Designed miniproteins, single chains, continued (3). Designs and how they scored, part 19

Each design is a single chain, and the fold is of that chain. pLDDT is the mean over its residues in the fold that is shown.

## One batch from the design tools (miniprotein)

Design m8679
Fold by ESMFold2-Fast:
Structure m8679 (fold): chain A 55 residues (1-55)
Amino acid sequence: SEAERRIRELEEEMRRLAEELGRLLADPAGTEAEIDAVHARLSEVLAELKRLRAE
């Protein structure tokens, strides 16, 4: 279904974002702005996943 496809896409994006966040946090040259941007997107993805899974 469309919802199942969307869930898979969001789960894949969440995995990539979590990995990027880990790299930014491990890098002493990582910027706070980039960390904030990844965190904001992760929060959005998680909220949408929760909504879709509640259906």
Scores: mean pLDDT 81

Design m8681
Fold by ESMFold2-Fast:
Structure m8681 (fold): chain A 97 residues (1-97)
Amino acid sequence: SEEQKKLLLEAIALVLRAIGLIIEAEQLLKKVPEDDEEAKKLLEEAKKLAEEAIKLALEAMKNVEDLEKAKKLLEKAKELLEKAEKLLKEAEAILAK
């Protein structure tokens, strides 16, 4: 169905976005000063949330025939990724000082 195709494309886009965030977080972690425990914790949590978002998006794709279940999984993945993006920005703000 068109709804299933739309969900699959949205899940793929979310996975790519989450991978990009993980790469950016890992690059920033290499630049964190030893005394900046707050920035390090924010980046590690952002990476963890993005990894969980990928897992949920892949589960949504696996369950595409159960459209209601797949939509709920994808919405949870979006919420986790949005939280990860906020934590990444908070870490960037700390490191810019």
Scores: mean pLDDT 89

Design m8682
Fold by ESMFold2-Fast:
Structure m8682 (fold): chain A 112 residues (1-112)
Amino acid sequence: SSELTEAGRLTRQLFEAAEAGRWEEMVRLALELAREGQITPAQARLLLTAGAEAARRLAEILEEQNAPPEVIESVRRAAELLENASPEERERLLGPLLQVPLQWLYEKVLNK
């Protein structure tokens, strides 16, 4: 579908930004979509399911930036949620868990 095609393009762009070390672009895109409420829980689930590598890259960036343990744990919990939670739980919890680490990066690095 067109929605899946768009999610696929966003996932590819996030992977490319992460591989190139362009974490600013990756974080801005993901954060802006989340803030606008344009990343639905279903889209966030698809992005993390297809983009587990992007999630791992985000966790690595957070560790390199000395993020608080709770921020890093949010990303790790989002990955665990994809493995074990029901679809309804994923839809409710995944977006907030992803948004917390992205918001922290924005405030610490992009907003300064």
Scores: mean pLDDT 58

Design m8683
Fold by ESMFold2-Fast:
Structure m8683 (fold): chain A 64 residues (1-64)
Amino acid sequence: NLQELADQIVEAYEAGDYLRALELAGQFPPGGLGTEVQKLVGEAIEKGLPVEELRERLEKLLEE
């Protein structure tokens, strides 16, 4: 379930468990959505994005 994966990514990121967040992003199916989620999580970690911004951007990706 992609929504459950997204929720788990946000939870791991908020907890500071960046390895877990990246592992969960890698569990998305290969293709456009999976690539965008992996890029977003990597960018969030590198730039220190607020958890609220990560959540909103993930929700937008899953609505498409």
Scores: mean pLDDT 82

Design m8684
Fold by ESMFold2-Fast:
Structure m8684 (fold): chain A 70 residues (1-70)
Amino acid sequence: EVEERARQLVEEARKAYASGDFEKAIKLFEEALKLDPNNAEAHRLLADVYSALGELKKAGEYFRKAVELL
């Protein structure tokens, strides 16, 4: 149940990111991580979003967390 909800939030966040709605993408990825904090894919994609926004420090933090979860 909770894992399925997290997966749905990740999919919605990916669609928002693809459409250029970075603010919505960030919110949805953060909500997914509240439900599944060890989701490496969500951390990696959130790092991609912050990188696209030029937020390199935040991007690096999320990317590092994603690698640690492998």
Scores: mean pLDDT 82

Design m8685
Fold by ESMFold2-Fast:
Structure m8685 (fold): chain A 67 residues (1-67)
Amino acid sequence: MLESSNLVIKGWLAFQKGDYETALKLFEESIKLNPDNALAYLGLSRVLEAMGKFKEAEEYRKKALEL
């Protein structure tokens, strides 16, 4: 539980630095540890939008809102 939350924090820090690849990996790892982590899905959505992957971003955003 704490590890999943720590990965979300690290993911957002990577995103703020513009390190989108690292941010995606950290959010994906967080989801693997806790599939109900809405913040990790929101993180994936935001990074994907910044990368221009709008369709994938919308899918993860919807998943976050369903949790």
Scores: mean pLDDT 81

Design m8686
Fold by ESMFold2-Fast:
Parts: structure tokens; C-alpha cells; sequence
Structure m8686 (fold): chain A 76 residues (1-76)
């Protein structure tokens, strides 16, 4: 449901803002793992999320990360 997604985005955005350097590194590592698994679109979303964290746009980063997770789960 959209409401549950908005809550997930808010929590993830707060986590990214708490430690942006760690968040960007974790998102880039997840993107690398996604590429190794053949999930190129998921990897692209995670790389874009890492760039959003570096730009200070934590809500955008969280939305991209949630979308990457949904697509990754659908592909598995």
C-alpha cells in the first residue's frame, strides 16, 4: 500500500541523513552486488540513490532504494 511505502521512505530517508557517507557506500555496494546478479536496472536505481544521498536529497534516495528493492524482489 502507498501509505506503507511512504512510511518506509520516511524511515529510510532518516537513516540516510543520520550517516550519509555510510549510506552512499552501502548503496554503491548493493548496486555492485545487483550488477553481479544480473539485475542491471536495480543496480542503476541504487547508483542513482547513492548520488541523491551525496547531493543531500535523502527523500529521493529513499524512494529510489525502495523502488530498487521492489524490482529486485520481483526479479527473484
Amino acid sequence: MAASEEEAVARLAAAFEADPERAAAELREAARAAREAGLDEVAALLDEAARAVEAGDFERAARLAVEAMRRGLAAM
Scores: mean pLDDT 82

Design m8687
Fold by ESMFold2-Fast:
Structure m8687 (fold): chain A 68 residues (1-68)
Amino acid sequence: SMLDEIRELLEEYLRLYEEKNPDLSEEERKALRQKVEEALAIAEKMSEEDQQVLKRLLEHEIRRLKEE
């Protein structure tokens, strides 16, 4: 599903962010994972068109993180 694809992209973004920020505490990492679940709850209420836009934005942000 589109939501499953968005989850995978959010988890990839989080993984890359944690990799770039190794000084993050366990509490901070837990808070970031909570933000992913909050983002997914919002995405679930979006139209299919808006979910497609979100997916493209996440793919762009992931690419940008990899280029740093």
Scores: mean pLDDT 84

Design m8688
Fold by ESMFold2-Fast:
Structure m8688 (fold): chain A 65 residues (1-65)
Amino acid sequence: MKAMLVLKGEASAERTRAIHAIIVELSQTHGVSANEIMRDEELVKELEARLKEAGLAQDVEITYL
């Protein structure tokens, strides 16, 4: 299944950058592209967990397509 990351409301530039940094870090850690993360259910769950731990979950909604 394909997942899509949606920013809720206004996210500050700093929060948007932090979200992007987490995605890049997961991409580097697993050796996959950001698009590949969004197509892998386990990697999407890991992304959600890391966003929640960083306090960024309120700014982001992950929708399954």
Scores: mean pLDDT 75

Design m8689
Fold by ESMFold2-Fast:
Structure m8689 (fold): chain A 62 residues (1-62)
Amino acid sequence: PSAEDRERALELAREAAEHLKTLDPNSEKYKKADELLKKGALLFTQGKYEEAIELFEEALKL
């Protein structure tokens, strides 16, 4: 993955984290978004930026 994919993944991670703050912390949507964010972060640490991007985008849809 390119440096551009890494930068995109970082920006989407920030947006997804901000979005998570707008959700009810006791809701199923919050739990699902939090899980997607954690999985995306793990993929990011493995250099799998494109897969991380997909999970962050999915979290943003909640």
Scores: mean pLDDT 84

Design m8690
Fold by ESMFold2-Fast:
Structure m8690 (fold): chain A 103 residues (1-103)
Amino acid sequence: DDYLKGAEYWIKEAEENPEKKAEYLRKAGYSYYKAKEYDKAIEYFEKAISLEETAENLTNLGMAYYKAKKYEEAIKYFEKALSLDPNNEIAKKNLEEAKKALA
């Protein structure tokens, strides 16, 4: 799977390039997300957020939890993303979908 190889590449880049570690960990998380390896996507988005907490990274984490069918966690992270950026339409839309999945 090209996405899994991409994730391994970005993990190595994150280890070798400290200045861009958060960016490369986010790219690794996204590669796992595209590979449908959602638990690994969650792990690497959480690592990226520990270095740089942005509404975009929180929204990505929420989407990974949603795909993992962890809807309560997805809601939590979409709400946190909206607390940082109330105009984030992606977080707002995905929050409503996660709430519907619990109903």
Scores: mean pLDDT 89

Design m8691
Fold by ESMFold2-Fast:
Structure m8691 (fold): chain A 114 residues (1-114)
Amino acid sequence: SLVDAMQARLNALPDLSAREQLEAAIAAAEELLAAIEARAPREVIEELAYLLDAMVNQAVDAALAEGLISEAQAAEILALSGRLVEAVRNRAPLEEIGELVRELLAALRAALAA
């Protein structure tokens, strides 16, 4: 399942470089967006969002420690991830959740490109 695949990626993060952790977070966010666009069950979207948040927090910590991103970039990414989790928890419309995932993807891709 998508949930099992994302959990496996989260579990593998400690063995990855900070760059590879950011790439894993991007892949996870892309899969969450695809699940939203496919109108997957709400429970699946919620669990994927919580796993993505955990991956983003770990990747950001690693990227900061290695000097790959600035504190400002880290703060932006973490704020977007937090807003996504709150929107999912509050059962916001899928269109709103999808837009937050797109914003998070843009921020993660910008961090990786720097």
Scores: mean pLDDT 88

Design m8692
Fold by ESMFold2-Fast:
Structure m8692 (fold): chain A 55 residues (1-55)
Amino acid sequence: SDAEKANEAGRKAGEAGLAGDEEKAREYGQMVGEYAGPAAGLTAYWEALKAGKEA
């Protein structure tokens, strides 16, 4: 359950990053952190930002 919620939040963080919405990417990354721990949340946020910046 929590793993599924973290995965869904991570997916939404990635989508926000691709859309250029860094604030929503951060918010969804924080939600990943709530279910999977702060390191996972920070990782999801950084990966979302990188995805949005790739050509």
Scores: mean pLDDT 79

Design m8693
Fold by ESMFold2-Fast:
Structure m8693 (fold): chain A 80 residues (1-80)
Amino acid sequence: GEAIELAEEGIELAKEGKAKEAAEKALEAAKLALEKAENLELILRAIAAQLLAIGAELDGDPETALRAAELALEVAKEVE
C-alpha cells in the first residue's frame, strides 16, 4: 500500500544519508498509517514515528530518519 511504499523509500534514502528526504517520506508514511490505525498502540507508534521524522529533518540526522521510517513501516504493515 501507499504507506508501506513511502516507508520503504524513506529507509533507502536514510541509508544513502539523505536525512531530510528520508524524514519527509517517513512523515508521510506515518501520517497515512495513523489514519488507518484502529487501536491505541498503533496510534501511539504512528505518532512516535512522526515525531522522530520531524526531529530527523530539523537535525539532518539520517540515523533518526532511518528509525522513523522503520517504525512507520512496522505500523503500515499492521494497518495495510
Scores: mean pLDDT 88

Design m8694
Fold by ESMFold2-Fast:
Structure m8694 (fold): chain A 61 residues (1-61)
Amino acid sequence: SAAEARETALAQQAAVLLHRGAGLSLDEVEARLRAGGFSDAAVEAGLAVVRTGAPADHYYP
């Protein structure tokens, strides 16, 4: 649904900002997304973006 797609996009944006902006670990990002009321599916999508965004050092040495 449009609401599920919007929630997923927001969780992905929040995960990137928390991890790259605030320097939080993956466990801390998960905890913050869950505390923010995101669904399990949205949390998984957010964490997946952070994991896939993988060390820049690997792709951009």
Scores: mean pLDDT 75

Design m8695
Fold by ESMFold2-Fast:
Structure m8695 (fold): chain A 93 residues (1-93)
Amino acid sequence: ENVEKGLKLYDEGKYEEAIKEFSKDPDNEEALVLRGSAYLKLGKYEEAIKDFEKVPENKNAQIGAGIAYGKLGDVEKAKEWFEKAGLKPPKFL
């Protein structure tokens, strides 16, 4: 299946190929979280945020959004997302 194929590619570090497989199941929460995570690995922070914001109650999506916003320099939004995940925000974001 697409999620299983994408996850195997993700584990192998083949993030672009993993994104292609996850994109076949756009309504699947797991696929959205994993695709967002693959975008983070590629430095595509705006694309990562777009996927994580589709599943805002998912803890991994909340952590991923915090990381992506921090990388884009939006420290306030990064802190908000980490706190929503129940995590203390990293120092010097």
Scores: mean pLDDT 84

Design m8696
Fold by ESMFold2-Fast:
Structure m8696 (fold): chain A 67 residues (1-67)
Amino acid sequence: SLLEEAEELLRKAEEAVRAGDYETAKELLNRAERIGVLLVIQGKEEEARRVGERLREIAAQLPEELR
């Protein structure tokens, strides 16, 4: 499902942040964000909100220039 794909991307993004690989983290967050947009368009508001909350949490851990 789109939700499962987004959750896996967000999990990998968090691991990339912990490893200091901010370039990979940013790419993974961008991919998860695109899935979040698709979930909104499809009316899956609760799933989109869940993805957005997690994305915001992980993005906040990036250096400001990459947010």
Scores: mean pLDDT 85

Design m8697
Fold by ESMFold2-Fast:
Structure m8697 (fold): chain A 71 residues (1-71)
Amino acid sequence: AEEERLELLKTEVGKIEEEILRLGQQFIENPTKELLEKIEEKLKELFKLKGASEEEKKEAEEALEKARKEL
């Protein structure tokens, strides 16, 4: 039961990570506020699913803030 839940969670995490990667690539090619907001939303969803330390969340927030300054 626990192992099956971990496998499903890993699959869901992998899908979100791939989506974030694709959105990040699109943002590099054409930086828009809409793409950045989508990346931020997916990062929040990823951290909610797999769990993340407060440090990891802060690092992600700092990276997003830096990206916002590039707009």
Scores: mean pLDDT 76

Design m8698
Fold by ESMFold2-Fast:
Structure m8698 (fold): chain A 101 residues (1-101)
Amino acid sequence: MKEGDLEETVEAIVRNSRSVEEAIDRLVALAETLILGDKSLTPEQKERALELLRQAEEAIRRGELERARELVEELLAINPDSPAIQRAAEYLEAAIRLAER
């Protein structure tokens, strides 16, 4: 996906979601799908990324947005060159921004 597709995807999710909570859940699900589908990640990197994703989702749901941002930084550190990890982090940042509003 191109960078422009991110903004369009986030806007479509927000428009078609019944609540902020549903939009957040959909963004997290997209991040999970990207991590699972990335063939460049080792099994250990995928397990770590999915664990960080789960922790970030819980932090967002609890309103612990500073903790959620720290977890996104840890996610990016797993493989900085992975487009899937970068896009997953962008979806999590979009979810954090929705939770702030």
Scores: mean pLDDT 82

Design m8699
Fold by ESMFold2-Fast:
Structure m8699 (fold): chain A 90 residues (1-90)
Amino acid sequence: MEEVEKLRKELDEAIDRLFDLLNQGASVEEVKEAFKRAVELAKKIEELTGPDSDVARKLVAAALGVIGRSIELNDPEYAEAFAEALKEAK
């Protein structure tokens, strides 16, 4: 399926962007939007293909990256951005 292949590529790009932003010390807002994008793409893939362990693994890695950054900086705004992204993603 061309659509699923495109979404998988976009998910990989979104996760790569998220980790780049975390490594660069980007703003909470940029990290939130990048994580939200990854969650939305993961949901779209699962709606088309059903449960996918690779998608789940990638999303968990992204979530751990955001949480790890929040802990490292002792900054709750990153954890809040994680929670908000999960609520806002459809």
Scores: mean pLDDT 76

Design m8700
Fold by ESMFold2-Fast:
Structure m8700 (fold): chain A 93 residues (1-93)
Amino acid sequence: MALSKEEIDKRIKELEEEIKKNPDNAQLWSDLAGEYLLRGEYEKAIEYAEKALKIDPDNWNAYYMLSLAYRKLGEFEKADEYEKKAQEILDKL
């Protein structure tokens, strides 16, 4: 089940406006990565997840987004590594 492109584009626009106000909020960047994953734009999802990790290196959601994006690109070793990182951080919350 996929969201419509129009719904995803609306969410991206809303997140981009929130990021303009709060560019140091790692969660907004990782949420933006999730929306690009839903659009099938895996390289952009990686870019925004990496921005989230630059702000907060313990952002489990950003590691999870990287895992999903790399898995979609066929980079299974990187995907497994990032999934493990996400789970290790989440288990400590």
Scores: mean pLDDT 84

Design m8701
Fold by ESMFold2-Fast:
Structure m8701 (fold): chain A 60 residues (1-60)
Amino acid sequence: MLPSEEEIKATLYLMQAAVAEKYGDYEGALEWYEKALSLRPDDQAIREALEEARKKVEEA
């Protein structure tokens, strides 16, 4: 019900990743997604976002 400090941190990391993607900084987005995944390692959505960001970095 009440979000934990870790949930708040994960949300902030995901927001930073989204901002980085908006500015085309896929390397920065990748770093933020990795930080979010370290807090929620079983989150499939974060894993998929991380894979897409990594693919974008490799395409550059």
Scores: mean pLDDT 79

Design m8702
Fold by ESMFold2-Fast:
Structure m8702 (fold): chain A 56 residues (1-56)
Amino acid sequence: MIDASKLSPETLVLVSLEALREDPSNEEARALLEKLAQSPELSPATRALARTFLAR
C-alpha cells in the first residue's frame, strides 16, 4: 500500500477514483473520497469531481 501521509490530497482523490473505477465496491476508497470531498484543502474543481463520483 502507498503511504497516504506522503501524498497530496489531490493525489489521494485520483488514487481513490482509480481504485473505485477498478472495484466500485471498495468501501475504503469510497470512505476516503467522502472525507476528501469535504476537505477545504482541495481545489473546488477537485472537490466537485469527487462529489460527482460519489453521487452516482
Scores: mean pLDDT 72

Design m8703
Fold by ESMFold2-Fast:
Structure m8703 (fold): chain A 63 residues (1-63)
Amino acid sequence: SLLEELEELLKKDLEKGLKEIERAAVEAVQNGDNALAHELSELALKYDPNAEKRIKKAVLEAL
């Protein structure tokens, strides 16, 4: 699944994984998929306590 692929990326390259999650979360919000955006944020938070702030900033900048 997308979440499993992103978690493997986070383990291999944290910054690259967080950037891909930011991108996926922006796309999810733009498509009205708030459930996916929430799951992506929760996944990122397991690896970086600042992830929610990063994701919110990326979403706001894309609007």
Scores: mean pLDDT 83

Design m8704
Fold by ESMFold2-Fast:
Structure m8704 (fold): chain A 67 residues (1-67)
Amino acid sequence: MEELEKEIEEVRARLRAAADTIVQANRDSGLLKTDEEVQAERDRLHAAADRLAPATVEGKRWAREQG
């Protein structure tokens, strides 16, 4: 069933875009001071986005089944 995989990919893409926005905001606020810190934070948030996307889709499906 490709519909689930497509939904996961869409959520992952949105979460990665949100992660990039957070990284930029953290750089602008001075929380991230070097390009290396920016890259490390982006990599961490992208990894989190990749893990959260399937869980987010599963959570939405679970909530639909509960009511």
Scores: mean pLDDT 77

Design m8706
Fold by ESMFold2-Fast:
Structure m8706 (fold): chain A 99 residues (1-99)
Amino acid sequence: VESAVKNFPDKEVALLFSLGLARYYLKQGKYDEAIKYAETALKIDPNNVNAYVILGEAYLKKGDFDKAIEYYKKALSINPNNKRAKDGLEQAEKEKAAA
């Protein structure tokens, strides 16, 4: 169980490491691993916009346009100005319309 005194560096390191692995696996085409590490990031920080963007990108790459749209919308509900989430939502909606 987590020490309640000073855990900020360990949480920040774990968050950045999870996000880094999620992006790494996304780039390698390992979308299920990217999803796993993005979900791990959300367990550390439930409002992490980057984790929702990575989930949107991973589901978009898997062809699950409905889940991609849901996760990009979650990212935009937290930060309406996130360009990656806006661009990803537009792409996911366009891909869904073309499918």
Scores: mean pLDDT 82

Design m8707
Fold by ESMFold2-Fast:
Structure m8707 (fold): chain A 58 residues (1-58)
Amino acid sequence: SPRDVSIAMARYLALRSEYFLLEKLYKQGKASQEDVDAAKAEAEKAKKEVEALKAQLK
């Protein structure tokens, strides 16, 4: 549904922001590369979910 797309998009935007924050912390020596990689993977999964839900709109 369109609502499901909106919810998935909000989740993707939040995870993308977390990824950017972790990259900044990594540059400051306050986060690991593994944390950055994990956050990037979660953002990419959320992006794929948005695209899948858009494709399933009836």
Scores: mean pLDDT 84

Design m8708
Fold by ESMFold2-Fast:
Structure m8708 (fold): chain A 76 residues (1-76)
Amino acid sequence: MKEEELKQAAEANEKAAAGLQKLFSDNPEAVQLMQEYADLMRQAAEDPEKFEEYAKQAEEKFSEAMKLGQQYLAEK
């Protein structure tokens, strides 16, 4: 994969995380997990050789944030 494509993907994911932070503003734990996801994706773009390692960590943070989001919606 081209380095430029990885940087664009990381930037897009960082912007998506910022949008989700606004949706989960009432849940600071979910906001924190999305911020950690964005930080890991940025690091993956800066170090392509460790991309898989950072991507696995980011996926775990994203999954946990989504789980909290689903719980929030279920408690309506």
Scores: mean pLDDT 69

Design m8709
Fold by ESMFold2-Fast:
Structure m8709 (fold): chain A 74 residues (1-74)
Amino acid sequence: MSEALKLEAEAGVYEIAAAVAKRLNDLETAIEYLEKAIELLEKAIEVAEGEMKKRLEENLKATREELEELKKRL
């Protein structure tokens, strides 16, 4: 597995954890997990190329938008 794929997989775990926290209305925990996912996605983008980089950039944009929406609810 490439470094980019490992980082994407780790980010995915935090995204799932954030979704679970959000469903439980634990917004502070959801925010912390989304921030961790963003860090991992940014690292993945630095080492990714081509279609994978585009996919990661789209995911990063969506994750940042979700983070901002949750912060508005604090």
Scores: mean pLDDT 86

Design m8710
Fold by ESMFold2-Fast:
Structure m8710 (fold): chain A 74 residues (1-74)
Amino acid sequence: KVIEELKEEYNSILDKKIQEAKSKNHPEAVKLYEEAKRLFDEALEAYNKNDWPRAVELFKKAVELIEKAEEILK
């Protein structure tokens, strides 16, 4: 249930960011946020399987993509 709540939370945040990127006509940022959503999903699956090193790697990658998208939106 906690994992489901985390998934809903980051999906909500990233959906808002995708909407913002679309409104500013930045398709590159849209793609980066969509890939970050996918990586967060994979990270939570790794976490559920007790593969913590993999989960951490995937979370870091998702954050990197979000940072790149934020730079595009500046």
Scores: mean pLDDT 81

Design m8711
Fold by ESMFold2-Fast:
Structure m8711 (fold): chain A 98 residues (1-98)
Amino acid sequence: KEEIEKKIEGLKELMDLVNEAEQAVRAGDYETALRLLDEMIEKAKELGLPQGLIDTLEQAREAVRNAGSEEARLDVLFLLGTIHLYLAVLIVVEKKEL
């Protein structure tokens, strides 16, 4: 139970980072968004999260690096939304085991 509770806490921290990254992207602060994505990737690896989530985070990071247009900005926001939903599903799965 304590191990599951710590994992849920880490997943919630990642969701907060996703929200901060989305706000940075919407504000055009891509330097902050890249820093937050690097932090999220490291934390996801530390928590042993699925490779599919890590791959999506890396795709979002690459999209931010190439965000020179409105289309690229929307792609980044879509990827961040996908990451948020994935984290929400993982939290529900972990809570079911409490």
Scores: mean pLDDT 82

Design m8712
Fold by ESMFold2-Fast:
Structure m8712 (fold): chain A 62 residues (1-62)
Amino acid sequence: MIEEAKKKVEEAVQILKEIGKNDLAELVKRLFEKALENYSEEEVLKMAEKMLEEAKKLAEEA
């Protein structure tokens, strides 16, 4: 689960960087690192999935 969540967040971060949202990409990465320390693996995976979905949505609108 953690490895799957990391892959999704890495993809989200790359998408955000590609559309020029570097500050948001760094924020997403830091929020994910904090989530790994404070939430369950299942919750972290759901958060990663949501982050990736939102990044893809932003890329489509950019």
Scores: mean pLDDT 81

Design m8713
Fold by ESMFold2-Fast:
Structure m8713 (fold): chain A 82 residues (1-82)
Amino acid sequence: SDEDIEARFNYLKKELEEEFKEKNGVASVDEVVEFLKKKYGLSDEEAEKIKKYLEEKFKDKNGILSAEEAAKALIDFLLENS
């Protein structure tokens, strides 16, 4: 449901903001992927798919994204790959 998607977005956004608070809530694609591998135990295959998706989506920003942008992109990725 839309409510479940919003709850998941808010949870991911908060986790990413806490992880990257010392960097004003911004991170590279590589830093986001390493966080997900560490926190959620992603396989190398899953991590590579997410990395490629984020690199393509944020190409115009040199792969630098805010916690909000990362959370939104990750939710979109999950919806496209479910």
Scores: mean pLDDT 81

Design m8714
Fold by ESMFold2-Fast:
Structure m8714 (fold): chain A 74 residues (1-74)
Amino acid sequence: MKAEEEAVKKKALELVAEAARGARSEEEAIEGLGRVAGEEVAELAREAVATGSEELARRAEELVLERAREELER
């Protein structure tokens, strides 16, 4: 159980690193997240940046973790 959660976190970090690859601004990194983790994640991240909402930022992080879990289950 715990080892699986650590694997998901590692995969999530890999997805974030891929999204940030070549990004020169926060907006470019958000677009990368949409390509790697899905459009919903990019939308939540944009709203979090625009509004300063910690709740939206946490929701975006949770969706990245969910995407990472899906990738590991394949």
Scores: mean pLDDT 77

Design m8715
Fold by ESMFold2-Fast:
Structure m8715 (fold): chain A 65 residues (1-65)
Amino acid sequence: SKEDLIREYLKSDGITHPSVIDEAIEKVKAAGITKKELEELYEEAKKNQLSFLYLLDQEIEKKES
């Protein structure tokens, strides 16, 4: 599921805190970010040696603007 994908990607960043994960899931749903967009963000994070959470926050801010 999309939620499981978010949990796995955040875990790859070392993020295991339930409150942080739950907040990220809620923000992703509110921003209308798709499963494909999450996969693209993770691939970009891996390619550029950036954290997934950093790129996720940037995308959320962009969609809220």
Scores: mean pLDDT 83

